# Designed miniproteins, single chains, continued (5): the designs that were tried, part 34

Each design is a single chain, and the fold is of that chain. pLDDT is the mean over its residues in the fold that is shown.

## One batch from the design tools (miniprotein)

Design m17217
Fold by ESMFold2-Fast:
Structure m17217 (fold): chain A 74 residues (1-74)
Amino acid sequence: SLKERILEIAKELVEALKKGDYEKVEELNEELNKLLDELRKKGVPAKEIKELAEKLIVAITNNDIEAIEKAIKE
């Protein structure tokens, strides 16, 4: 599912940031943005996508896997 792929990418972003792999961070950010765009195309409201993106950014920056999982769970 799209949600499972977003979760996978968010977890990979946490690991790439921990390793200082900024090339991988850039690639994963592009993939995350594509998945968020796919949610928009499937009719998810823009406000919900914005809230999800904001929660994911905070959780990824804090290395908080539980917060990532919670943000993806509707």
Scores: mean pLDDT 81

Design m17218
Fold by ESMFold2-Fast:
Structure m17218 (fold): chain A 88 residues (1-88)
Amino acid sequence: LEEEAKEKFAEALKAYAAGDFEKALEYFKEAAKLLAEAAGLSEEAKEGALLAVEAQGAALQGDEEEAARLAEEAEKLLEKDKEKVAEL
């Protein structure tokens, strides 16, 4: 999982450097999902990680309102997993 996540992250950076933001976003989402799986995060936290990547993609495209909305949703999902991990 770590090696696959690293590979997807590298592909995302290549796509981003090439100006292919849609493809970069896809690879960043795949990398985030693999990293969340490797870290043992809940399904909710995995969804939060994907939304955080989408928020960054929206910000890069200049859609600040959508970026803020997605970031807020991501934070709520990630926060729930943080609380659960802290109690274990």
Scores: mean pLDDT 72

Design m17219
Fold by ESMFold2-Fast:
Structure m17219 (fold): chain A 68 residues (1-68)
Amino acid sequence: AGEEVLEGIEHALALAEEAGDEELVRRAKQLREEAIRAIKNKDSKRVLEIAMETGRLTEEARRRIAER
């Protein structure tokens, strides 16, 4: 579960970097730090919230790439 969320964030970060969007890159890095903390604290609710936010960020990055 935690490893899957971290992989999702790394994928989102790669897409944000490809999109050239500095704000999306910054947000993806913040989500990574929050995910590591939530996993360490066994905060399943926060891990789920981060997974949902990561999905939204991935969709936004994909949209920006498609608009280029």
Scores: mean pLDDT 83

Design m17220
Fold by ESMFold2-Fast:
Structure m17220 (fold): chain A 80 residues (1-80)
Amino acid sequence: MEELRRRIRDLIEKFNNIKNMSKEEAYKLIDEFARLAREAGVPDAAVESVRRALKYYIDNGEYDKARDIALAFARQLERR
């Protein structure tokens, strides 16, 4: 649990810096986040829904929306 929480917090910090990332880097961050969510026991359908939404916003240059969605989801993971 503590190692998982540390990884979640590290990802939160990286998402706060997402505007400084390339699209490729942002995609890798999203994929890492999805893997972590699956490890935390989140249903695959929920993980794929969030992953798809994050990539959609990144593709449209809406990095702030992608960040906000990722942060909200990550905070819920910390509570599990």
Scores: mean pLDDT 79

Design m17221
Fold by ESMFold2-Fast:
Structure m17221 (fold): chain A 51 residues (1-51)
Amino acid sequence: NVEELIKLLNSGRISPTSTEVRKMIKEFQKKFGLKVDGVYDDDTREALRKY
């Protein structure tokens, strides 16, 4: 769920390297046609903010 991922990342409570967060990032990257590597990079962050 992309909305849940946005809330978790914006709250600052969660490490972007945790297994669960990386899985959520990969699902988001698939949805938006980004490189699917599970890394919370600038492209992923920009796309997530525009969601």
Scores: mean pLDDT 72

Design m17222
Fold by ESMFold2-Fast:
Structure m17222 (fold): chain A 72 residues (1-72)
Amino acid sequence: LAEEVLKQAKELIKTAIEEGPDSPKSLELEKELLALLEELKAKEPDEVVEEVVREMVELALENKEALEKAAA
């Protein structure tokens, strides 16, 4: 499940860069990611959830410039 969440986070970042963070495609992927995160929170201990969220934040920070350019 953690691997699936991180895979969806990568797909969302890629789509947000290519299509824009407010595009219909990005919004649908965000909805799917949020559903996977809720499933992760229900099935995994808090330490696992915190680690996955940290990795997602690191991915976003690594792509910050591209995401900011796409949002402009």
Scores: mean pLDDT 76

Design m17223
Fold by ESMFold2-Fast:
Structure m17223 (fold): chain A 56 residues (1-56)
Amino acid sequence: SLKELREKYRKLAEEYREKAREAERTVSRREAIMLDASAGVYEIGAAASELALKKS
């Protein structure tokens, strides 16, 4: 369902943001950038799912 997808995307976005912060501290800027980009994609998916829910 759209509700489940929205929650899944939000959770993934948060997890990837946390991983990006950890990567900045310990490993590489490139990895941090890629993790932040992945989080952004999931945030867009969550926003799209929420918009669809509002029309229901």
Scores: mean pLDDT 80

Design m17224
Fold by ESMFold2-Fast:
Structure m17224 (fold): chain A 109 residues (1-109)
Amino acid sequence: SLAEQIRAAGAAVVAELRRLAELQRAKAADPSAGAALDAQIAEARRALAVALGDLLTLLEEAGLEAEAQRIAEAVRAALEAIDAGDEAAFERAVAELEELVARAAERVA
C-alpha cells in the first residue's frame, strides 16, 4: 500500500541519518581515520539524498505537500545537529521526523 511505502521510505531516511551521525561521531573521535571516513560520509550523504527524494516524491504524489515540507525541515534540523555534534538536538529531530512519517502514512491508509 502507499502507507507501507511511506513508512518504508521514512525508515530508510532515519537509517541513513543515523548512519551519517555515527560516521561523523567516529571521525570526531579519531581524526587520523578522516580520509576513509570522509569517503563513507560522502556515500551516506548520497544515500540519504536518494532516500529523502523517494519519500518526498511519495508524499507529493499523495497530495501531502505540507507534510513533505515539514519532513524536509526535520531532516535539515537533523543534519544541522550532526554538523554541530548535538546528540540531543539530533534525537529530537529524528523523533519529529518519525512522528511526521507516521502521520503521513495514517492519512493515506
Scores: mean pLDDT 90

Design m17225
Fold by ESMFold2-Fast:
Structure m17225 (fold): chain A 56 residues (1-56)
Amino acid sequence: SDEELEASALYLGHLLEIPGLEDLIDDEQFKELKEIASKSKFELSELNGPLARLLA
């Protein structure tokens, strides 16, 4: 549902702001996160963090 997508996007936003997380995930996990962010219409540009910058 849209509410579940929004909740997932909010949680993902918090994870993407964690510095160094980009060094802990592999290429497949990164692709999966990028796909989730795209589907949720999440505003990646408003996030602070290296992983968020890589996904934008």
Scores: mean pLDDT 62

Design m17226
Fold by ESMFold2-Fast:
Structure m17226 (fold): chain A 118 residues (1-118)
Amino acid sequence: ATPVPVTVAARTDSKAIPAGDSTVTTTVTVYGPDQPQDVDVRTVARSAETGEVLASASASVTVRPDRRDPAGAWVGTATVTSTVPVLASDKKVLVETTVRSVNSGAETTGVTELTVAA
């Protein structure tokens, strides 16, 4: 049988965040075989005003399949949280999230803009 390819996707919550130590949530989705998949998640948050790195974090998470898509891949999701120190003067934060499958090497990178609540 042809092996089911492993692919990864990420979505970062784009809601407004308060100034101070704010929690940023990313949902990781993995498409692949009916087996748990290990993924590495790297998050880098930058001030949109200055371009300075406010926080960087890395996490390893195991994603377990719980449903099947029409193409025959199994689908699982996991949530990763990161803490970002935010100043009201930042106004906006750019969050770059990279997700990589440990076993397949499949990788995706996304950038999400977050508004800082006054």
Scores: mean pLDDT 78

Design m17227
Fold by ESMFold2-Fast:
Structure m17227 (fold): chain A 60 residues (1-60)
Amino acid sequence: MAEIEEKKKEAVKELEEAAKKSSGIDRDRLLAAAKKLKEASDEELPKIIEIAKMHIEKAE
């Protein structure tokens, strides 16, 4: 789906999945990023989603 809400949910899910495969500090950072993304306002969402994508891609 093309809506920002769906992109947010997908990014959160991918961060949480990456966190499950990580441990220690890396897991905590990924979980913190997912939490911030969930609580972000609509105006912050595009920037936070881009940062989350970069982080997920680097974590692979």
Scores: mean pLDDT 71

Design m17228
Fold by ESMFold2-Fast:
Structure m17228 (fold): chain A 64 residues (1-64)
Amino acid sequence: MTLEDLERKRDELIRKAEEARRNGDLKTALEYDIEAGLQLMQIAVERLIAEREKKRLEELLEKL
């Protein structure tokens, strides 16, 4: 998946939150905001882990 796809999904969640807020449904709006934030954190963590794992494997392969 591309960063662009992830940003688009986040923007959709933010728009849904704003729409719920306009309808006075603050609970639903907060749920969308939380979900968008959690997705961003999860993606960032997974990317960081993948980057570190790749570097570790490259160093190990060079020593073999």
Scores: mean pLDDT 76

Design m17229
Fold by ESMFold2-Fast:
Structure m17229 (fold): chain A 76 residues (1-76)
Amino acid sequence: MLSEEEIREIFREAGLSDEEVESYTALIMSLQASVPDRAELIEILRRIAAHHRSRGTEADRRLAAALERIIEKIEA
């Protein structure tokens, strides 16, 4: 389980706005609390990241990269 500050830092480093950092940090914290199966959590995050990659905007690519980094840290 990642801390709220670790998640915020990953989103900040990806270049998200302050509003996006807070919104997506809250989403990841909520998912960590509500999805007890680690493998299921990772699959949900992978689907969200893939959806954003498919949208093709620069903002979507930054968000997808941040989500992929979060997945890496959860898997470690």
Scores: mean pLDDT 85

Design m17230
Fold by ESMFold2-Fast:
Structure m17230 (fold): chain A 60 residues (1-60)
Amino acid sequence: GELLEEIDRLLKELIELKGEEYKPVFDEILEVIRKASEEGKLRAIESLKEELEELKKELE
């Protein structure tokens, strides 16, 4: 669904910023989130967006 597509997109951006060595960890996180409720998926999206914004600030 749309929520899983957004989560996958955010995780791919995080992998690009942190390095491909984190891909197995993020693949595991995606599988956990895939099984979560809609509310859980929305919370995951918000958390991932915050992590991306923090990482982008560190790389500036």
Scores: mean pLDDT 77

Design m17231
Fold by ESMFold2-Fast:
Structure m17231 (fold): chain A 57 residues (1-57)
Amino acid sequence: SATESLAAVAEIERVLAENPDAPEEAKRLLEQALRLAQQGDLASASRLMHEALELLK
C-alpha cells in the first residue's frame, strides 16, 4: 500500500514535469490525483490521472 502510493505519486509528478504547458484542466486533474494518491486512494487517483492523460494527447 505505501509502496504503491509512493509509485503513484512519482508517476503523477513525472507526468506534471513532462507536461509543463498542459491545459489548466489537465493540471487540476493531476493535482487532485496527486492528493488522492498521497491519501492512499489509488483507484480515484488512477481514474483522474487517466482523464488528465486524455487531455494531454
Scores: mean pLDDT 83

Design m17233
Fold by ESMFold2-Fast:
Structure m17233 (fold): chain A 84 residues (1-84)
Amino acid sequence: SVEESLAAEKEQLKKAAEELLEELEKDPENVPLQTALMLYAAMLSLAGDNETAAEIYERLSEILEKAGKLEEAEKYKKLAEKLK
C-alpha cells in the first residue's frame, strides 16, 4: 500500500540522516551538511515521524556543542524540544 511504501521511505531517510550525522562529526563546520540534515529532519516530521526528527536535531546539537559552536547547538536543541 501507499502507507507501507511511506514507511519504507521513512526508514531510508533515517538511514541517510545517520550517515550524514557520521560525516558531520568529522566536519562539524560543514554548513551544507547541517542544512541537508535539517531538511531530512523536516521531511521526517512532515511524514509524521517527530521522534526521529527530534533525534536528528539532538545529535546535531551534540556534534556542534562538542565543536564549540554553542549558538548553533542551542538552536538545534530548541528545534528538537518543539517536536517532543
Scores: mean pLDDT 83

Design m17234
Fold by ESMFold2-Fast:
Structure m17234 (fold): chain A 89 residues (1-89)
Amino acid sequence: MQADIDAAFIDMLIAMARVALKQGKPDEAIEILERALDLVEQSKNLTPEQKKAVLERILEVAKQALKYSKNPDKAEEVIKRAEELLKQV
């Protein structure tokens, strides 16, 4: 139950980040993805399959945001964190 709630909330944040990108706000998208990534790291309830799925989606959106970001350092940090966590799943 809690794992499904955590995954759903993270998915909502990823969806919000995609909306921010469509609105021309890549830096806002990165901040939202950073929060989603923090929740992935803090959640003890996510299954490996759920963790992999949300990390892959975070990585996809973060790479898109990097192309349009005015602060590439933050976007690159989020990408590196997501890639490192994916190696641990």
Scores: mean pLDDT 82

Design m17236
Fold by ESMFold2-Fast:
Structure m17236 (fold): chain A 55 residues (1-55)
Amino acid sequence: SSVRQEILRLIGEILRAIGDILDGEREGDEERVRRGEERLREYMEQLNQLEQEIS
């Protein structure tokens, strides 16, 4: 289903955002950490909305 594909896409984006946060922390790149945290928040919110619709 299209909903399943969207959930899998969002999970992939969440994992990438976490990776950027971890890499930014290791490299001391404060801007990369902040951008990753912002994207993570946005994708987590989108995933939560979808979960509420498919329960």
Scores: mean pLDDT 84

Design m17237
Fold by ESMFold2-Fast:
Structure m17237 (fold): chain A 58 residues (1-58)
Amino acid sequence: LSEEEEKELEKELEEIVEKYENGMSVEEVQKEINELAKKYGVSPEYAGDKAFLIKLKK
């Protein structure tokens, strides 16, 4: 990923984490993370690990 793509991915993952904290189900969160992973050409595990780190930083 380019630096710009990485920042965009992180921003979209932050939005998903916020939705999770506002009551979105784990199943829906997982689906959105998987779709972002496909969009950015990364593994679902990579996107999930990033989302987890974002959540921990909050």
Scores: mean pLDDT 79

Design m17238
Fold by ESMFold2-Fast:
Formats: C-alpha cells, structure tokens, sequence
Structure m17238 (fold): chain A 83 residues (1-83)
C-alpha cells in the first residue's frame, strides 16, 4: 500500500483546502479562492498518484499543494487584517 504518512498528509491538505475555500467564498476573496481551489486540486492529484504507486510524483504534488495552501492562508490573513 501507499506510505501512510503521505496518505494522511494528502487527506489533511484536502480538508484544510476545503475549509479555506469556504472562508474565501464567505469573504468574497477571489485570489484566496483560486489559491485554495488549486491546493484542493493538487491534494486530490497527489491522492490519485499515491493510489497509482507514483510516490515521487505524489510528494511533488503535495509540496505544490502546501505552497498553494500557504498562499491562500496569507491572502485570507491579509483580508482579515484590513478590517
């Protein structure tokens, strides 16, 4: 089976990205929404790569997902601070 740590990391990123999508929609922040949706897409692609045994590709996708998630968080933090 796939490495447990990579599977759990991908699932955690998917759940975090969903939460940020909800927040971005609530705050009507299109840049944060785009970043959060990209993070979700990359996390799901990583899960597919793990299912297919493509562990190196999955790790690269997880790194990209974490970068997109960080960008979404930064944009949402800036939006909250502007009030």
Amino acid sequence: GAPRDLVLRAIALELRAIGLIIEAKRLDNPEALKAAEEALKLAREALKALDEGKYEEAEKLLEKAEEALAKARELLAAARAAR
Scores: mean pLDDT 88

Design m17239
Fold by ESMFold2-Fast:
Formats: C-alpha cells, sequence, structure tokens
Structure m17239 (fold): chain A 89 residues (1-89)
C-alpha cells in the first residue's frame, strides 16, 4: 500500500523546519520520507520495528537537544511510526 500523501506532506514540513536548526533531525525525517516514497525498507534494517524505533528515538533525542517543544517532538515521532507501518516490508 502507498503511504498516505498527507502524512508524508506533514513530515516534509517538519523536515524543512528542522533543517533550519538541526540538520541531523531533518535528515532522519527525510530518510523516513524517502523509504516511504520508495515503498522499501531502509537498507540494512533488520525489521520495520527496529527501523521505526531507531528513527523515533533519533528524532526524540535530536529534537530535545535542539530545544523543540515536547508536543511537537511527539507528533513527529508519531508520524514516523505511522509512515513506517505503511511501508510494504
Amino acid sequence: MKVDPELLEKLRKYAEEAAKTDPVLAQAIQEVIDAAERNEPVPGARSPAVATVAYALLVIGSGLDAGWEPEKINEIAKLIIKASEQIDW
């Protein structure tokens, strides 16, 4: 199944905003978008669950370090989880 385009659009907006303050956070979000658009797992990922947890933790850590609001970090992590669940593994 193709990932919801509206979900990907929300992730792109967060990636663009993150790119202004934290390129690492922006890159992590962009990698999830790229995987979802290609409908393929991240190269070397053991499973969707491992990849999803890794990206969610990276976003939480990088977002907190960048001084982002906890509610915003939580929303981004939730969008990453939803996008990862829609990738055909």
Scores: mean pLDDT 67

Design m17240
Fold by ESMFold2-Fast:
Structure m17240 (fold): chain A 65 residues (1-65)
Amino acid sequence: SAEAHYNLGNALANLGRNLAAIAEYKEAIRLNPNFAMAHYNLGNALANLGQNEAAIAEYEEAIRL
């Protein structure tokens, strides 16, 4: 389920596993493209890796939804 991938992404992000968290948030979004919280947390994980332009795009999508 999209929620299971989202929750796995959150657990990975809490461990500092930002690349693995990004993969799981992307899978949550693939299963539910309107999952605003997955876009928001994907933005946070990208920002933690210094990918600020990509993070902004995901935050903007979360706001749009």
Scores: mean pLDDT 91

Design m17241
Fold by ESMFold2-Fast:
Structure m17241 (fold): chain A 59 residues (1-59)
Amino acid sequence: DAALAAADARITERSREAQALARELQAEGLSPEEVALIIRTELTEGRAAGDELRDRLLK
């Protein structure tokens, strides 16, 4: 249960970070679909891959 509480807190932190990133990306002119794709890429392939995709979509 302590491990589950820690995992839940981590998931919550990640969700908050994703929400903040979504807001930031939208402020840069990305569509909601592009924002979702970047977040998914970051979660699946890591932050560096997400950053590369973000840079490519912004150009």
Scores: mean pLDDT 73

Design m17242
Fold by ESMFold2-Fast:
Structure m17242 (fold): chain A 73 residues (1-73)
Amino acid sequence: SLDEQAQEMLEGARALLKGGKYDEAVRAARTIIERFPDSPYVAEAYRLLSEAYEKMGKTEEAEKYRQLADSLR
């Protein structure tokens, strides 16, 4: 299903983030948001974007995506 695909991609993005592959994690999270905008995983994808940008020192981008994630709860 589409939700299963979104979940699998989110798991992959989390693994990339844990491995320090921040640019790849960002791309994976953006793909989830773009391809599965109605999935229950969009908020988690925004949180992952926020964390990845924070790890990269991009504080403004990190805060933007944190706010977007919070708005979906």
Scores: mean pLDDT 87

Design m17243
Fold by ESMFold2-Fast:
Structure m17243 (fold): chain A 66 residues (1-66)
Amino acid sequence: GESRKELLRLIGEILRIIGEIEDLRRELEEAKKKGDEEKAKELEKKIEELEKELEKKMKELRELEV
């Protein structure tokens, strides 16, 4: 079975990614309010990449939950 240390590592990674997504979503709202289309586009791409990484990590976590 997977070790407790690896489980805690995955949880830590998931929490970091969630935090980064929330920060980027806040910045995206500000960019949209300011009409900064280039920044908004860059932030949307970063959010999409992090959401894909989050989905992958959550799948790994589910595999550890018997």
Scores: mean pLDDT 82

Design m17244
Fold by ESMFold2-Fast:
Structure m17244 (fold): chain A 57 residues (1-57)
Amino acid sequence: ALETASVQITKVGEIVDLEDAEGVRLPVIEGEVETATAEDSARIAAALAETRARIAA
């Protein structure tokens, strides 16, 4: 799951907006979540933290 700090994904930096049923747009990583190395996971976690900061701003 993309919400977890330990999420593992192969793709980094491909963030898109999804509109939920209430019309709220949420930036999420486009594509598929796939198992990656520990170093890739750390880089992805940093990208997700940046995205969350932009949502909160």
Scores: mean pLDDT 50

Design m17245
Fold by ESMFold2-Fast:
Structure m17245 (fold): chain A 66 residues (1-66)
Amino acid sequence: DGRRSAAAGAAAGAAGDAAGAATLMHEKYVSGQGRNAELAREGARLGAAGAPPEEVARLSKQAYEA
């Protein structure tokens, strides 16, 4: 599992990036006229890039619902 201190730091940085990415995902979803598959892929990519997948998934859901 991840380290809390490192995960917290990464989560803080990733939260900022993920929030921005969530906004972008929402815009892509709206612009793409409902590309849910693209939203899911972006979430997975962010997780692979450094953001914790659970946090990214949560923010992606929020962006989709927004």
Scores: mean pLDDT 54

Design m17247
Fold by ESMFold2-Fast:
Structure m17247 (fold): chain A 58 residues (1-58)
Amino acid sequence: KKKEELRKKAIDEVNKIHQETSAKVDEALAAGDRETADKIAEEGNQKAIDIVKEYNKK
């Protein structure tokens, strides 16, 4: 089944999103913008969840 390959790709994409989100959060925190950092973290988490859900449906 193709689902095992899709699962692997979903995990890789989620890890990439976590790395990119963490970098952006650190940048916002360094600028003293906690609200932007919180929003970036929420968006990154939601994007990761959506990717997992989308790949599980395919």
Scores: mean pLDDT 78

Design m17248
Fold by ESMFold2-Fast:
Structure m17248 (fold): chain A 62 residues (1-62)
Amino acid sequence: SMAKHQQLLQLIGEILRLIGEKVDLELEYKQGKISEEELKARVAALDARIAALQQQIDDLLG
């Protein structure tokens, strides 16, 4: 359905945005702007959000 299609695109877009945030954090770490501990904590939080969105996509498609 069009409603499922729109929801899928929204979820994919949110995942891509969060992946972009992970890339930015890795770059900040490599530039010495954040600690390894801060990187680990922030990446873990983003990974948890991505996993939840991936589960929503799986539920939507299954």
Scores: mean pLDDT 90

Design m17249
Fold by ESMFold2-Fast:
Structure m17249 (fold): chain A 51 residues (1-51)
Amino acid sequence: SEALKIAQRLYESLKAAGYTDEEAKELVRKALRALGFSDEEIDQAVEEAMK
């Protein structure tokens, strides 16, 4: 999904910038919510991106 592609890219960038997994996860959730994705899409994208 588009949400997953955004989550993967953003997660990688945040980890490279020195954020922890927990911090990166919360920032990715906030970004996807701001872009208008549903809570279900956000949960699936974040879970998959962090594997």
Scores: mean pLDDT 83

Design m17250
Fold by ESMFold2-Fast:
Structure m17250 (fold): chain A 106 residues (1-106)
Amino acid sequence: FEREREAAKKPEVQEARKYLRKGNQYFLEGKYDEAIKYYEKAIEKARGVDPLLEATAYYNLGLAYMKKGDREKAIEYFEKALQLFEEAGAPPHLIENVRKALEEAK
């Protein structure tokens, strides 16, 4: 409980969330190359600190590659997101969302 709130307040987690939000903004604007750069920055900050946030950034990275027509890269990142979500004990609906994205990329 308290440890979860303290983890969310870590500078690396705050920066990862900031980069994830900026990536999402570029994604909505159709600027997928910029979105990818910010998702990669979010992954770098979340790695080893927040597995759920890292998995979310990988999932969004996969979605950006799908929009660019790079299905092979999208599959790679969706598989990485799925592995991290399963290892972190993510809610079933998040795991199912990634599985559906994987099937659409195939």
Scores: mean pLDDT 85

Design m17251
Fold by ESMFold2-Fast:
Structure m17251 (fold): chain A 60 residues (1-60)
Amino acid sequence: VLKLVMFGDLLFHQGNYDAAIQLYQQALSIEPTPYIYRRLSRVYRKKGDLEKAAYYEKLA
């Protein structure tokens, strides 16, 4: 899980938001933790998907 989140963080910093979301979603399917929800919220906000960003922020 942690390795998936770390790679997702790397892709997020590169601006590859879609790939970051895919890795965070995979991490969530293994272990739903508040820190993964916060990361998903952050990525969706960067993509301009404010509704999904708010949804995941609520889950964190």
Scores: mean pLDDT 80

Design m17252
Fold by ESMFold2-Fast:
Structure m17252 (fold): chain A 58 residues (1-58)
Amino acid sequence: KKKLQEEQLEIQGLIAEELKRRGVPETEEEQKELAIEVVEKADVSEEAKKAALETIRA
């Protein structure tokens, strides 16, 4: 659970970097799509990716 928290912080940082590059999308759906793309590209465990994707899609 603590390792997952570290990976979640890394994912949050990567999402922030992409938002800085592309700008913040106007719609919640586009923001979710951006977050999903970042999670899929992130160098984190499959467990962390699954948890993040479930949270974003929920």
Scores: mean pLDDT 76

Design m17253
Fold by ESMFold2-Fast:
Structure m17253 (fold): chain A 107 residues (1-107)
Amino acid sequence: SSAEARERLLDLVEELVERMRKEGASLEEIGEFLLQMSRLLGLATTDREKARELLEEIGKKYNLSEEEVEEILALIEALSPLDLANLATALAIRAAGYYFEAELEKK
């Protein structure tokens, strides 16, 4: 179902964030990852081919496995445009939180 695809995508994003954190990623790097995922989901509402291209770039930049990239692609294809837009907004808000926290730690 669409609800199950939404939950799986959020769980996968949280698993990737936790892996990045354990590998020593900064708050800014995690924020950038979440912002790129938000852009990916937003783009997928209007242009599936450009979304696929962006996902390949994200996969290379953040060292996602081929299996992780294929799972994200399948989940995006299972989600409605409304679900994708709502998830994109949620991830953008989380990204802003990480950037805000990173700026506070610099001061």
Scores: mean pLDDT 87

Design m17254
Fold by ESMFold2-Fast:
Parts: sequence; structure tokens; C-alpha cells
Structure m17254 (fold): chain A 84 residues (1-84)
Amino acid sequence: EEIEALVREAVEAAERGEALAAAGDAAAATAAFLRAIGDLYEAVLLAKKEGKEEELRKLLEEALKTTKSEYAKKMFKGTLEKGL
């Protein structure tokens, strides 16, 4: 639940960041992207602490299939390749 919530929040923050960037609000976009990175980092740390790296891997793979955010896709692919 906590890991799933963090992955969901990371996707939402990445989507907000892209929308803000498209609207020309660079400062708000940067803050949203930093939130997305932070939420993903917390999910990785929590998964390692609880031995749930495989659960996180599956959550990231499912998010990659459903997210419209190119930023989220890049973050999650990078994490799957080296972070788990």
C-alpha cells in the first residue's frame, strides 16, 4: 500500500510537472518533477527495507503501461535498469 501510493504520487507529480512546463511555469514544473523523483526514491528505499523489490518492479512495470507521462516513463525505466 505505501509503496503503491508512492509510485502513484510519483506519476501524478510527473504529469503535473509536464503540464506546468507546457504552460510555461518553469519554477512550479521543477518543484513537481523534484516531488516525483523524491516519491520514487522513497518507494525504492522502502522496498529495499521491506524486501519488496519485486513488488516495486511490478508496480513500475504496470505504471509504464498506463502513464501518459514521458518523464515518468524515463524515471521508471531508469530505476528498473539500475535501481532495484
Scores: mean pLDDT 85

